# Designed miniproteins, single chains, continued (5): the designs that were tried, part 79

Each design is a single chain, and the fold is of that chain. pLDDT is the mean over its residues in the fold that is shown.

## One batch from the design tools (miniprotein)

Design m18726
Fold by ESMFold2-Fast:
Structure m18726 (fold): chain A 116 residues (1-116)
Amino acid sequence: MTERIEILEVRRLEEGTWEARALVEIDGSRGVGTGIADEDGHLKIEGESEEGGKAVVELDKDLNVVKEEYWGEGVGKKILEILKEELKATKSLPGGSVEARAAAGAMIGGRAAAKA
């Protein structure tokens, strides 16, 4: 199994809020992840498949899912299910910076989309 992760972008949206985008490829399947993190510990993770499915989860500082949505038939639902599994497997996000949490979210979202 070959996994490749490329961070496409890390940008500051506003004071204390950062967005990261990542491309994840797993055994020839591709997904794009977006992570948006703030200083209050909130994290929004998006995963989008090249097959057109998309899922979004919003997390509090304790990694509890406070909002979830999906789009695009069965693929979006699969992305959401895998995303929730990846989050349960994640014992801790990289600490110390908002940018690092945004990047971690993007990688998780992209990985979920690539696996769907």
Scores: mean pLDDT 79

Design m18727
Fold by ESMFold2-Fast:
Structure m18727 (fold): chain A 94 residues (1-94)
Amino acid sequence: ARAELEALIAGLRAARAAVERATEAILARIKDEAKRERVREATREILALLDEALAVVEEALRRGRLTEEERERVEALAARAEPALAYLAELMAE
């Protein structure tokens, strides 16, 4: 349903904002420049994947339906983000 696609877009936008807030909090605690650059690199990777997922879902919303191929693409993008997300989560736990 259209409402489900709108909810997915809202969720992806919320996830993007959460990643940006987490990155700011992590960087405020780190003085080592090499570690800071590693955090920025991980954040750029996650945000790029979220932006790709948003583009897929926004196009699906224009057509009023999410295809099986688009669903699989969004799931694949989420899976690609997992290592970088795990790295940021580990740093948040420190």
Scores: mean pLDDT 85

Design m18728
Fold by ESMFold2-Fast:
Structure m18728 (fold): chain A 85 residues (1-85)
Amino acid sequence: SELQELRSRIEALNKERHTADKANDIVKADQLDQQIAETMARLSELEGDKEAAELYKRAADAFKEQNYIEGMILRNKGSQIHKIS
Protein backbone atom coordinates (compact mmCIF):
# COMPACT_ATOMS: atom_id res chain seq x y z
CA SER A 1 0.00 0.00 0.00
CA GLU A 2 1.04 3.63 -0.41
CA LEU A 3 0.98 4.06 3.38
CA GLN A 4 3.46 1.18 3.84
CA GLU A 5 5.68 2.55 1.05
CA LEU A 6 5.73 6.03 2.64
CA ARG A 7 6.49 4.61 6.11
CA SER A 8 9.34 2.50 4.68
CA ARG A 9 10.67 5.56 2.83
CA ILE A 10 10.62 7.65 6.05
CA GLU A 11 12.55 4.89 7.88
CA ALA A 12 15.13 4.71 5.06
CA LEU A 13 15.50 8.51 4.92
CA ASN A 14 15.95 8.73 8.72
CA LYS A 15 18.66 6.05 8.53
CA GLU A 16 20.43 7.97 5.73
CA ARG A 17 20.07 11.21 7.73
CA HIS A 18 21.71 9.56 10.76
CA THR A 19 24.58 8.30 8.56
CA ALA A 20 25.06 11.78 7.01
CA ASP A 21 25.07 13.35 10.50
CA LYS A 22 27.78 10.92 11.69
CA ALA A 23 29.84 11.73 8.57
CA ASN A 24 29.33 15.48 9.19
CA ASP A 25 27.87 15.75 5.67
CA ILE A 26 25.80 18.90 6.22
CA VAL A 27 24.70 19.23 2.56
CA LYS A 28 23.39 15.64 2.48
CA ALA A 29 21.73 16.05 5.90
CA ASP A 30 19.92 19.22 4.74
CA GLN A 31 18.71 17.48 1.55
CA LEU A 32 17.45 14.55 3.65
CA ASP A 33 15.63 16.90 6.10
CA GLN A 34 13.76 18.34 3.09
CA GLN A 35 12.90 14.85 1.75
CA ILE A 36 11.74 13.65 5.18
CA ALA A 37 9.43 16.69 5.52
CA GLU A 38 8.04 16.11 2.00
CA THR A 39 7.40 12.42 2.74
CA MET A 40 5.79 13.22 6.13
CA ALA A 41 3.50 15.71 4.35
CA ARG A 42 2.35 13.01 1.89
CA LEU A 43 1.84 10.47 4.69
CA SER A 44 -0.16 12.96 6.80
CA GLU A 45 -2.34 13.91 3.81
CA LEU A 46 -3.06 10.23 3.06
CA GLU A 47 -3.98 9.64 6.73
CA GLY A 48 -6.43 12.58 6.51
CA ASP A 49 -4.38 14.96 8.68
CA LYS A 50 -4.48 17.94 6.31
CA GLU A 51 -3.27 20.44 8.94
CA ALA A 52 -0.13 18.38 9.71
CA ALA A 53 0.41 17.82 5.96
CA GLU A 54 0.37 21.59 5.29
CA LEU A 55 2.85 22.25 8.13
CA TYR A 56 5.21 19.51 6.88
CA LYS A 57 4.98 20.90 3.32
CA ARG A 58 5.87 24.38 4.61
CA ALA A 59 8.76 22.83 6.59
CA ALA A 60 10.05 21.17 3.39
CA ASP A 61 9.92 24.52 1.56
CA ALA A 62 11.83 26.18 4.43
CA PHE A 63 14.54 23.47 4.32
CA LYS A 64 14.80 23.89 0.52
CA GLU A 65 15.44 27.62 1.08
CA GLN A 66 18.02 26.75 3.79
CA ASN A 67 15.83 28.30 6.50
CA TYR A 68 16.74 25.48 8.88
CA ILE A 69 15.36 27.06 12.08
CA GLU A 70 11.97 27.83 10.46
CA GLY A 71 11.90 24.32 8.95
CA MET A 72 12.49 22.72 12.35
CA ILE A 73 9.79 24.86 14.02
CA LEU A 74 7.21 23.99 11.32
CA ARG A 75 8.14 20.27 11.39
CA ASN A 76 7.76 20.26 15.20
CA LYS A 77 4.28 21.86 14.92
CA GLY A 78 3.28 19.26 12.32
CA SER A 79 4.50 16.42 14.55
CA GLN A 80 2.53 17.74 17.55
CA ILE A 81 -0.70 17.88 15.52
CA HIS A 82 -0.05 14.47 13.89
CA LYS A 83 0.31 12.81 17.34
CA ILE A 84 -3.19 14.02 18.36
CA SER A 85 -4.89 12.23 15.40
Scores: mean pLDDT 84

Design m18729
Fold by ESMFold2-Fast:
Structure m18729 (fold): chain A 61 residues (1-61)
Amino acid sequence: ESAEVYAQVKAAAVRALREAGASDEVIEEVENAPSVEALIAKLGEISPEAAARARAVLAQL
């Protein structure tokens, strides 16, 4: 993926996690994911809702 797609998906994921009350430590772990696939996989382990939101953003791009 392009850096732009990765940045948009990451931003949506971080926003969803913050809305869910995730800690900065959890958010940092997601931000360190090396790819969109890895980011969505980590989100699925933490919050299925956040993972669904990130997938929806990716589908809109």
Scores: mean pLDDT 76

Design m18730
Fold by ESMFold2-Fast:
Parts: structure tokens; sequence; C-alpha cells
Structure m18730 (fold): chain A 55 residues (1-55)
């Protein structure tokens, strides 16, 4: 599940401009570092929310 969340968030980030990608990157890094499913879901949600703001 975590690997699929990372792939999904990276795909969304890839549709943003360079500035938007920089804003989302810290949440992707946090998602990759997450040790449990609750943390992974939390950071994935934050990454998607920041991506939505950049649109």
Amino acid sequence: MKERLIELVRKIAGTLDEEGQKKVQPYIDALESATNPDEAEKYAQKAVEEAGRAL
C-alpha cells in the first residue's frame, strides 16, 4: 500500500510546475519515511492537498 501511495503522489506532483513540486516534495519525503500506515495516509493526504492548492 505505501509504495502505491508514493507512486500516486509522485504522479500528481509530476503534473505541477517546479514551484508546486517543491511545495509537495517535503510531504513525499515524509511519506517515504513513514513507518506505519496511519502516518503514510496522513502525509499522502497532505501532499494531495498541497498539490490541489498549486493548481
Scores: mean pLDDT 77

Design m18731
Fold by ESMFold2-Fast:
Structure m18731 (fold): chain A 71 residues (1-71)
Amino acid sequence: MKEELWKEAERALNAMYVYLKVPEIVREVAPDLSDEEIERITQEAIDLAYEGKTPEEVLEFARKRAEELRK
């Protein structure tokens, strides 16, 4: 049965997508944020993806978080 493997693969793909896209979005919204702050937001986003949030919801979270922390 491949259902469990499919769900695990889907979560991993969503996490990879988030890992690649969140730093880009955060730097676009808040270019003055430190690398440490960007890494923190990225880690929070990855955790949300593993909790079952859609990539769209996670990217929106990252954008909103970057706006709140913008210098």
Scores: mean pLDDT 78

Design m18732
Fold by ESMFold2-Fast:
Structure m18732 (fold): chain A 76 residues (1-76)
Amino acid sequence: SMERLQLDNEIVDVVNKARKELEETTDPEQQQELIKRTTQQVVELSLQIPGVGEKTAQRIGERVRKILEEEAKKVQ
């Protein structure tokens, strides 16, 4: 559906913006807050997708968290 595609694009945009902000963030505590904030936002967006329950949304969020944590390690 068009609604599903829009939510998928919003999730991608949120992750890409977080990656850019993470590259510009030198403070480890600020990096952790950014990762936490982004992960929560991705979970909330995922829950809006038809057929996505809490367990699936949490798995999507966990995957995004892992990606951002790996990105943060590369810029330190």
Scores: mean pLDDT 79

Design m18733
Fold by ESMFold2-Fast:
Structure m18733 (fold): chain A 72 residues (1-72)
Amino acid sequence: DPLEEAKKLRDEYLAGFKKLVESNPDMPLSSKQQVADEVLAALREELEKLGLSEEEVNKLIEETRKEMDKIL
């Protein structure tokens, strides 16, 4: 199921981002935001490869951004 694979990828990318932020607590907010944008761009590419619709990709990226904001 592409949606189940997409959610798994999202969770993996979120875990990586969280680990990076926790390992670099003194990183400026602007740098953390840049990393978040880069992670979201990479995740979007992988979601598109799974054959998800534009609407499904946008929804997952938006939810992932909200979760990243909770980590920041």
Scores: mean pLDDT 84

Design m18734
Fold by ESMFold2-Fast:
Structure m18734 (fold): chain A 73 residues (1-73)
Amino acid sequence: IEELLERVREAGRREGAERLAEDAVKAVQSYIEQGDLEKAAEVARRAAEMARALGLPELAESLDELAKAIEEQ
């Protein structure tokens, strides 16, 4: 999970969307710490949809991968 969160941050830097990436990472981490994995995955999925709508394919892909990893726990 930590490696996937770092990949989200890196994709955000690469595509000029650092704020969106960091906000998504913080929200996902907060829900994971609360034990709410369903909401953590939902936040990652919604952030991926937003990234896709904004034309940020690397950020969208990294967020989809993060959501999938959370859902498989």
Scores: mean pLDDT 83

Design m18735
Fold by ESMFold2-Fast:
Structure m18735 (fold): chain A 58 residues (1-58)
Amino acid sequence: SEKEKAIERARNAVKAAEALGRPDAAARAQEYLKKAEESKTAEEAMEAMRNAGDAVGG
């Protein structure tokens, strides 16, 4: 499902931040991963996924 894909992509953002040695970015991405997991809709999960990616990109 779209929600499951969004959760997987948010998890990948956490792993990317960890691989880059950026603990603050990893913690922020992890927070958004939790929001994606707890979301009621695919739209909310995708928004959380985008925010997780943005946390790694800064």
Scores: mean pLDDT 83

Design m18736
Fold by ESMFold2-Fast:
Structure m18736 (fold): chain A 81 residues (1-81)
Amino acid sequence: KKYEEILKALEEVARENRGAGVTPEDAATIVNALSDPSLTPEEIAELARKALEKNRGKGTDESLERFIEGVRETLEEMKKK
């Protein structure tokens, strides 16, 4: 399942980058990538990984978990279409 694969890949990236920040610009880029049918789950995860790596140590696990929950809700909304 495409959306489940995207979410799983993003959860793995978040696990590898605990304490990383997510800027509003990076969050928007990742969310926009979710609706791009040409991107694979792995490509979306790589985009997220690069964003989190540059902001390593600038966030909290709680803020990162909140971001992943927002992605989950966005994917569920897209699936309802």
Scores: mean pLDDT 77

Design m18737
Fold by ESMFold2-Fast:
Structure m18737 (fold): chain A 57 residues (1-57)
Amino acid sequence: MKKTLTIDKELSDEDAEAFYEAALYLGENAPELGKIIVNSSEKVKAAAEKATEEFNK
Protein backbone atom coordinates (compact mmCIF):
# COMPACT_ATOMS: atom_id res chain seq x y z
CA MET A 1 0.00 0.00 0.00
CA LYS A 2 1.31 3.41 -0.99
CA LYS A 3 1.33 6.18 1.64
CA THR A 4 0.24 9.82 1.51
CA LEU A 5 2.39 12.55 3.07
CA THR A 6 0.49 15.67 4.18
CA ILE A 7 2.37 18.89 4.87
CA ASP A 8 0.53 21.59 6.84
CA LYS A 9 3.02 24.43 6.51
CA GLU A 10 2.54 27.97 5.21
CA LEU A 11 4.79 28.28 2.16
CA SER A 12 4.90 31.15 -0.33
CA ASP A 13 4.77 30.98 -4.13
CA GLU A 14 8.52 31.69 -4.24
CA ASP A 15 9.09 28.38 -2.41
CA ALA A 16 7.24 26.38 -5.10
CA GLU A 17 10.33 25.54 -7.20
CA ALA A 18 12.41 24.36 -4.22
CA PHE A 19 9.40 22.41 -2.90
CA TYR A 20 8.91 20.71 -6.29
CA GLU A 21 12.54 19.55 -6.39
CA ALA A 22 12.41 18.31 -2.77
CA ALA A 23 9.08 16.49 -3.37
CA LEU A 24 10.48 14.79 -6.49
CA TYR A 25 13.57 13.68 -4.56
CA LEU A 26 11.40 12.28 -1.75
CA GLY A 27 9.16 10.37 -4.18
CA GLU A 28 12.10 8.92 -6.12
CA ASN A 29 13.88 7.76 -2.94
CA ALA A 30 10.82 6.57 -0.94
CA PRO A 31 9.16 3.70 -2.88
CA GLU A 32 6.24 3.54 -0.40
CA LEU A 33 5.30 7.19 -1.03
CA GLY A 34 2.36 7.50 -3.44
CA LYS A 35 1.17 11.07 -2.95
CA ILE A 36 2.17 14.39 -1.41
CA ILE A 37 -0.49 16.90 -0.34
CA VAL A 38 0.38 20.39 0.88
CA ASN A 39 -2.00 22.88 2.50
CA SER A 40 -0.38 26.10 1.33
CA SER A 41 -0.39 28.58 -1.61
CA GLU A 42 -1.89 27.56 -4.98
CA LYS A 43 1.53 27.49 -6.66
CA VAL A 44 2.98 25.21 -3.97
CA LYS A 45 -0.11 22.95 -4.21
CA ALA A 46 0.42 22.75 -7.99
CA ALA A 47 4.09 21.85 -7.42
CA ALA A 48 3.07 19.02 -5.05
CA GLU A 49 0.57 17.67 -7.63
CA LYS A 50 3.13 17.85 -10.45
CA ALA A 51 5.80 16.08 -8.37
CA THR A 52 3.31 13.35 -7.33
CA GLU A 53 2.34 12.78 -10.98
CA GLU A 54 5.99 12.70 -12.08
CA PHE A 55 7.35 10.20 -9.51
CA ASN A 56 4.39 7.84 -10.06
CA LYS A 57 5.17 7.39 -13.79
Scores: mean pLDDT 78

Design m18738
Fold by ESMFold2-Fast:
Structure m18738 (fold): chain A 64 residues (1-64)
Amino acid sequence: MREEHELMSEILREEAAKLPGVQEAGVARLSETEFEFVAVVASPEAEPNAQRAIEAAKERYEKL
């Protein structure tokens, strides 16, 4: 993927790498205009970090 969802995926992985407990993150393309954020956490306690990474990635992408 060489478009918006690939850029969003790279930004999300960068933000996820800054936070403990998030093992993997990316953006999956479901259709031409639809995408899904995916994150793998080590435990339920790390879910807030995954959500924070997603929000930070969205904010960074919107500023481009």
Scores: mean pLDDT 74

Design m18739
Fold by ESMFold2-Fast:
Structure m18739 (fold): chain A 92 residues (1-92)
Amino acid sequence: SMDAKIAQLFAQLSDPDVAVRIQAVSELLSLIDKLSEEQFLRLLELVARDPFVEVRRHFLREFSFVSNVPKYVLENPEKFGPLVLQVMIRSM
């Protein structure tokens, strides 16, 4: 099921292998229109807190090409804007 796949991908964001975490970010972003508001916030928080800057850079690179951004993100810039900026700042 989609819910089981999303749960597995979120578990992979805590994997000790950075390559596994990067792949999980890519797959979650490909499913961004299937993520709930709480799941997308969790993705932003986990990416922002990741010890490897490459995970954050990968997220920003991939996110810049996402065409199916959920309406809840676009309609709530005050909620999501600061978290995306945190990922950007920590990627410098």
Scores: mean pLDDT 82

Design m18740
Fold by ESMFold2-Fast:
Order: C-alpha cells, then structure tokens, then sequence
Structure m18740 (fold): chain A 90 residues (1-90)
C-alpha cells in the first residue's frame, strides 16, 4: 500500500540519517567526504519528499505531517553537524 511504502522509506531514511550522524561524530572525515555526504542526504531527502507528495492524497494528513516534521528535524540535525564539521577544518 502507499502508506506501507512511505513508512518503509521513512524508517530507512531516519536509520540512514542516524548512522551518518554517528559517523560524523565518531570519525575524522575529510571536507570532501562531508560535502559528498551532504549531497547524498539532499538526494535522499528529495526522493522522500517526492514519494510523500505522490501519496499525499492517499495517506491520512496527520500521519503525513508527523512523518514530514520528524524527517525534516533529522535532516536539519545532520545538516548542522555537517556544517560544524566542515567549519572546524577551514
């Protein structure tokens, strides 16, 4: 179902973001590696937004809104860590 597809994508995206957040915090990544990670995160976020938009009318509004808020928060947290890690190397 559209909901099951989005729930799976949402879970996988959040798990990927948490894994990359820990990688940034625990590993000494180069500026190039951090920039590549940022581009990958942007691509995954756009793919998630596209899937959510395609299924917007097929999913309860409250469920979709909560997923969007949760995903955006996780993306923003990763973005802040990426920016801080890059700035420390400049």
Amino acid sequence: SPLEELEKAHKEFLEWLEKKKKEIETNELSVEELQELGLEAKKKWEEWLSLANENRDKIPEEVLRKMLEEAKKAVDELGELLNEAIEKKL
Scores: mean pLDDT 85

Design m18741
Fold by ESMFold2-Fast:
Structure m18741 (fold): chain A 71 residues (1-71)
Amino acid sequence: SATDAREAALEALAARLEALDEAERAALIAELEAQIKANAADKEKVNQLKMQIRLIEEADRIAAARELAAA
């Protein structure tokens, strides 16, 4: 299903983000937030950037849950 495909993609992104530390992931989110401010007049672009932040946050959540499960 589309939900299963999205979950698999988020897990793949989470695995790739394992190479980034917490500060690097925070910096990436800050960069996207700066782009949102720079493009505040473009509602469509702002929505796309917000979606990217949510995907990174979801990947972080999955990575954290995976780490706890392995502990």
Scores: mean pLDDT 74

Design m18742
Fold by ESMFold2-Fast:
Structure m18742 (fold): chain A 83 residues (1-83)
Amino acid sequence: GAAESAEKEITYSNGSKATLKVTKKVGELPTITVEREGIPDQTATTETQLRVLAHELGISLEELKALTAAELADRIAAAVESR
């Protein structure tokens, strides 16, 4: 199938905001980009980078593969905002 893309605004506990972008195919690992004003974009695309991000957010690597781009964007935003 075609790759899916989703965007979500996230708000950190300190009130700062970022744009989360997730691009993936169902069953495959995503490319995740976090865009914040005044800093370079942070991108996780390798399995190693995604394992580190998943561990920090309390999300499994299996969830990164199984969820749609939109579901994963919502899951990451919820995990970040709950801190």
Scores: mean pLDDT 78

Design m18743
Fold by ESMFold2-Fast:
Structure m18743 (fold): chain A 97 residues (1-97)
Amino acid sequence: GKAEELAKQAIKLAEEAVKLAEQGDYDKAIELLDQAIELLEEALKIADLSPEKKLEVEIKIGMARIYVGLARLIPEDAEELLKKAAELLKEAAEILL
């Protein structure tokens, strides 16, 4: 359904963000991760999930937001932090599939 399509798009954006982070393009990686977060929040609103699964997705999205924020503040650790954010968003997306 639409939630699964949004989740698949978020996974693709997260994977592209990892590649950009590995190339040192942190600003573009952050932009793609922010887009992935928006898609997953939209998917979560329309997904038919148990309350426990909804909470798991919300926690993973929230943690990813924290890592993206830290990457903006600590450029020296940006690649590692953005990769952690991308993995959390991929895990959240897999729950929505």
Scores: mean pLDDT 91

Design m18744
Fold by ESMFold2-Fast:
Structure m18744 (fold): chain A 91 residues (1-91)
Amino acid sequence: MLDEKEKKYVKAAFSQFDKDKDGTLSPEEIKEMEKTLKFGGPIDGVFDQKLLQHFLSKVIAIAHDKELPEPGTYDPSITLTLEEFFKIVNE
């Protein structure tokens, strides 16, 4: 079960990449997360960067299971909501 600290970081991570503020991560936003983690790009803010990196890695793994499309292709079946984000990090 996610504690309050984990929920805060999950929401912060989601909000950082949810640029259109619709409560859903698009395939493009998921690709941006993958690029950031793959090349060790900086994650800013006052949150625990290690925990944030762990959550983003889980999100990317789920996106791959959903057959993440090529850049520029929209597939609504591979979008991630905040609720799905919580399920990914809550073992």
Scores: mean pLDDT 58

Design m18745
Fold by ESMFold2-Fast:
Structure m18745 (fold): chain A 74 residues (1-74)
Amino acid sequence: SEEEQLLAEMEKLKEELEKAFKEGDFETARKLGQELEIVYEKMRDASPEVRRRAGEIMREALEIMVEMEKKKRE
């Protein structure tokens, strides 16, 4: 389904975001975070169960982005 394809895309983007962050590529990580937000917005009309799963992926990605912001301030 389209919803399952979008969830798979979000998981892949999250994994790429984690990799970029671990490698210190904050520019790529920021761009991947923006792409995640775009895909998440496309899930607006998805079922509540799918939106909950998408929200969990987004929450994990936001935790990584917060950690990036903290490191930039050091």
Scores: mean pLDDT 82

Design m18746
Fold by ESMFold2-Fast:
Structure m18746 (fold): chain A 95 residues (1-95)
Amino acid sequence: SLAEELKKIVDSIPDKEVALQKIDELYQREEARLEKLYKEGKITRSQYLGRLTVAHFLYNLAKKVIENPDDPALRAFYDAVVDGNDEAARKAFEL
């Protein structure tokens, strides 16, 4: 998934500029993939817009984590979102 690929970059690439470039490339690839699926009639307009919104949210969250490596609350929220753990995400937001 996009969330898993973004997390691999965040976790494995220590160079901030390189990490930001790699998540930009992933996001552009995902936008192109979703547009292709929509144009080929494989997903509805609602599914296209919903998936694009989720992709944009995940991309921006990964970008903020890379830009703020000293924010443990932001990192905890990101990890909870990627893992689909709603309770952990809520707790991190309340910190």
Scores: mean pLDDT 81

Design m18747
Fold by ESMFold2-Fast:
Structure m18747 (fold): chain A 65 residues (1-65)
Amino acid sequence: MEIERKGKELLRELEEQIPGVVGVEIKDGKVTIYLKDPSVGEKMLAMGVATELRLLGLEAEIILV
């Protein structure tokens, strides 16, 4: 439960910082972040968040659309 809360907080921060985030899916302990035409900085931020989510024990994946 605390892991889910921290994951949602990270995703909220991601959506606020990266306008290129077009979708986020959370299913069965897996987080999928969809990015449309992200800048280099936006890709780096998304990869950082994905790494933090993995450290919390969640699977995290970034998909470019």
Scores: mean pLDDT 75

Design m18748
Fold by ESMFold2-Fast:
Structure m18748 (fold): chain A 61 residues (1-61)
Amino acid sequence: SASDLKAQAQEYLDKAEEYRRKAEEIERKGGDPLEAQILYGVAALLEGMANFLLKKAQSLE
């Protein structure tokens, strides 16, 4: 259902926020820049998946 897709999208957005915060913390501490870039990439992918699910939910309404 549209509500299930929205719920899944929110989970992806919440996880993306966690990964972005982790990446920012790595950069702030002068840690591994590759690790930070990977985490930003994963966050961007999750945000893209969430947007796809939200668009699909809208099409079902």
Scores: mean pLDDT 88

Design m18749
Fold by ESMFold2-Fast:
Structure m18749 (fold): chain A 96 residues (1-96)
Amino acid sequence: MTPEQRREEARLAARAAAENLEDAKEAIEAGDEKKATLLLVAALLNLMAAHNLDPSPEIERAIEHAKRAMEALDAGDKEAAIEHLERAIEAAREAV
């Protein structure tokens, strides 16, 4: 795989992750914690794929904030989960 192909595949994965993170935030706001958890898992898989293809500080920040959002959601802290999701979305979008 060329460096250009790796960067493009990483961008596609980061974009998919950003969409999953936005959908997870909407699910939390709607009270659908199960859907939010599934979307966060999907986002983390996409972020890890992006990191493996073309690592960047932006993707690393997105992964850390997505993990913090999952921890907050598991603890029932909806407000903290949303704050971490917003930071993860911002970081993932910077990587596109």
Scores: mean pLDDT 89

Design m18750
Fold by ESMFold2-Fast:
Structure m18750 (fold): chain A 81 residues (1-81)
Amino acid sequence: SELEELRAKAEALIAEGEEKIAIADWLSENANKAGLERKYFKPPEELRDLIGPERIEALRREGERLKAEGEALRAEVERAL
């Protein structure tokens, strides 16, 4: 039970990290293109406030940190088996 809960926590952290990295990559790739096609390209409202080099970088770093934390926790659970 305890190990199953820790495994679930590890997988959730990895998933959240990967999602944040994917969003940061998408914003990074589309931020430059949005300057050309802004009237036809509109990201979700909550992502508009993330358009900026520093914010995109911060989101990517947070995602990488969460993914690393989750992978480390998963490795600990696997070693406990």
Scores: mean pLDDT 74

Design m18751
Fold by ESMFold2-Fast:
Structure m18751 (fold): chain A 95 residues (1-95)
Amino acid sequence: MLVEIAARMARRDAEGGRDPLESAGLGAAQAARGGADLEEAARAAGRAVGVDPEEVLRRARELLENPTEGMKAAEEAAEKLREIGKEIDEELAKR
């Protein structure tokens, strides 16, 4: 589930006009903060926006190591996480 959230968050950010690498990095970092495996989250997010997973992993680590940027990313991602959670719940309900 958290890895799927990383992919959906990355796609939503990129669709909103954010740089694909930044979108994927933010999604992977937030999923990892929630307990997802960082490498799996980076791979899923990178594939969702067409960015090399190694570049995504590098950017996600940078965001996790810089508290100020990480805090801003977490606040920005909070609304997206709530929305993505609703989408996943709706998909599960349709099964």
Scores: mean pLDDT 74

Design m18752
Fold by ESMFold2-Fast:
Structure m18752 (fold): chain A 82 residues (1-82)
Amino acid sequence: SPMEETLLLFRLAAALVELDTVLETMELSPELRARFEAVRDELRAVQARARAGQPVDPAEVDALLDRADALVKEARELAKKQ
């Protein structure tokens, strides 16, 4: 439905903003930065497919969003120790 498509695009956009905020505002190791950039690139690819009206697997989206959330949590926990 158009509402479900809008919600999907919103969730992808929100995750991308969160990842970009961490990349911009936090000092990350090269290894952690590379992991952030990889997940960001995967999310951008899914977002591009969704915007083009191409089929997107909801399970793939949920797995990517979980990976993004885990990375943000890891970065925030590391920042508290610096």
Scores: mean pLDDT 85

Design m18753
Fold by ESMFold2-Fast:
Structure m18753 (fold): chain A 65 residues (1-65)
Amino acid sequence: GKKEEVEEKAQKILDALKEKLSLDELESLQLIILEMLENDKSFEEIKEELKSRLDEERKKIVESL
């Protein structure tokens, strides 16, 4: 379903970032994703929120997904 597709895409973002972020940073982003999913936010809204919290180098990773 739509939520499963969004969850899969969000997980791919976290997987791409896991080697470039600390465990604390990854946990923080995961909680943000879960909260946004519970509030029926779109993948595009989640992606923009994550980008707003990352530096320019890590934003490029999110943008490529």
Scores: mean pLDDT 77

Design m18754
Fold by ESMFold2-Fast:
Structure m18754 (fold): chain A 100 residues (1-100)
Amino acid sequence: MERIEKALEIILKENPSVDKEKMRELLTRLAEAFEKGAPEEEIYNLVKEIMRLANPKKSTLAKILSLISGIPYEEAKKFIDDFIEKYSTPEAIKKINEMD
């Protein structure tokens, strides 16, 4: 619970206009997916919905993923890099990298 609220605060500081309740739901589902060892595709779909809702920086995504899953930041960053390569357009990837 505390990890989800911290992740939500991080996203809201970057994008205050995001739908707070929907974001909390997505972060909760992401935490549950990691806890149950869900398939990578399920986790990627949740991260994709977070990106659609809040469009956070790559470093912010890696930080919240690390916080929710308990994996080290560097491993979370690699996961987000793989996700961005699979699901973002070249324009979106460029924008995200320029924001970091």
Scores: mean pLDDT 76

Design m18755
Fold by ESMFold2-Fast:
Structure m18755 (fold): chain A 67 residues (1-67)
Amino acid sequence: SEEELQEEVDLAIAEMYLSLGKLAEKRGDKETALQYYKLALEVASRVDSPEAERLKKQIENEIKKLE
């Protein structure tokens, strides 16, 4: 269904933003990393699934490290 496709697309986008955040963090760019993690969290929050919940917790933990 279109709904299932949209959920898969949103999870893929959230994972891409998470990866970009980790890359920015590895480069020492904390501000850019935080921006990507927040974008990842926003997109993951559109999906209601156990996979999305695990991804959101992972993203939230990365954000907490960048206090």
Scores: mean pLDDT 87

Design m18756
Fold by ESMFold2-Fast:
Structure m18756 (fold): chain A 70 residues (1-70)
Amino acid sequence: SDDELNSLKGSLEDEIEEFKKELAKLPEEERKKAAEERQKLILEIAKYRNLSEESLALLKKMLEEFKKEI
C-alpha cells in the first residue's frame, strides 16, 4: 500500500541522512566502498522482509540517488 511505501521511504531517508554524516568522516575513496556495503545490507534486509517489486524498485532508486550525493 502507499502507506507502507511512504513509511519505508521515510525510514530509509532518515537512515541515509544519518549514514551521510558518518561517511563525511571518511576519506573520499572509503565513502564509496562504505556506501556499496550499506546498499547490499539494505537490499538483503528488504528481500528478507519480502517487499513487493514496486517497493524494491523504489528502494533501489533511492540508493542510487544516495550514491550520486557521495
Scores: mean pLDDT 74

Design m18757
Fold by ESMFold2-Fast:
Structure m18757 (fold): chain A 64 residues (1-64)
Amino acid sequence: SLEEEIILALVHMAIGVARAIGDDEVAERMQAALDAGDYETLARILEEELGLTELARKVRELGA
């Protein structure tokens, strides 16, 4: 769906920003969770480490 495509694009932007600011470990863990389809782990990183609570909620909906 268009909503799913937008959510995934925002996740890729978050990963890219983490790399751009030198936070390669966080970027790698987000990428690994995304590649594994582990949306709960991805959502936890977005929420707990990046403060992206709304994006984390939307990512959890993809795994439901």
Scores: mean pLDDT 87

Design m18758
Fold by ESMFold2-Fast:
Structure m18758 (fold): chain A 90 residues (1-90)
Amino acid sequence: MKIELTPEQQELLERKEKLQREIIALLKETTPDEETLAELEKVAEPGDKAVQRLREALEKGDHETILEELKVIVETLEKIKAILKEHKAK
C-alpha cells in the first residue's frame, strides 16, 4: 500500500535519516568497545521494535501508529547519538 505521509510524519522521517547518518559517522570515528556496544544494544531495543511496528503501520496505512513509532525511533537514535558523543569526547 502506498501512503502519503503527513507533514509531521515527514519531518520525523527526515530527522530519523539525519540521525542515522550522524550515528554511522560517529561509529566509524569512535570504534566502540564491547561494553559500549552492549549499552547501545540495550538502548536500541525499543527502537528495533518501533521499526518493526512502523513497517506494519505503513503497510496498513495507520497514520497514528506511523507517527508514534517514528517518535520512538527518533528518541532511540538521539540516545544512541548521545552515548557515542560521550565516548568520542573521552
Scores: mean pLDDT 79

Design m18759
Fold by ESMFold2-Fast:
Structure m18759 (fold): chain A 63 residues (1-63)
Amino acid sequence: SDPERVREAARRALERLDGVENPSREEQRRIIDEAAREAGASPGAVSREMRRLSQQEAQQLLG
């Protein structure tokens, strides 16, 4: 997978999830799967990148 496509898919998935008030685990999985398919990336790669981006944001807020 192209790392740049994975990052773009992860950002898109996070944006979609932010638009949902209380996303269920099933809805979260569906959104991740869809973003991964659009980017030609694996859902696992997108999920890992989403976690990395969220950790970076949390660290910035705590600094």
Scores: mean pLDDT 78

Design m18760
Fold by ESMFold2-Fast:
Structure m18760 (fold): chain A 57 residues (1-57)
Amino acid sequence: GVEAKAESALAAIKTGDETVIRAVGHDLGLDAEELRRLAEEGRYEEIREKIIAALQA
């Protein structure tokens, strides 16, 4: 479901791997640099919300 996909994408972003973050951003139409910044700031709920919104688009 959407929640399972969002958790997988969020877990990938939490690895901090630039290649993985860029791939997730590209697939979801989200800015990889923004995702990296939000992750560095610990703003994981905002990342989850963006992922869910993208999956519902």
Scores: mean pLDDT 82

Design m18761
Fold by ESMFold2-Fast:
Structure m18761 (fold): chain A 94 residues (1-94)
Amino acid sequence: MFDEILELFEEAKKKFEEGNEAEAMKLIADALVLLKNTPLSEFSKEQLEELLKRLEEAEELIKKMKDVPEESKEQLLKELEEEKERIKKRLEEL
């Protein structure tokens, strides 16, 4: 699961660099679905730190997007922040 989530974030970054913001947004949303459905106990501390970094990178990509609906950006940014908070809380317990 960890490698699958990272692959989706990496593909999203590549699609954003290619100018395909809609596909990048879809890939970030797909990564968030997998992350939400995976117990955080399945990740090591190092994996959680890497996931947090990738969520922060995805947040910056979405903020730079100009060719996607604003409501879609707002929804995805909200979901990213919820997952960042979830991971930060887990890291405080480790």
Scores: mean pLDDT 86

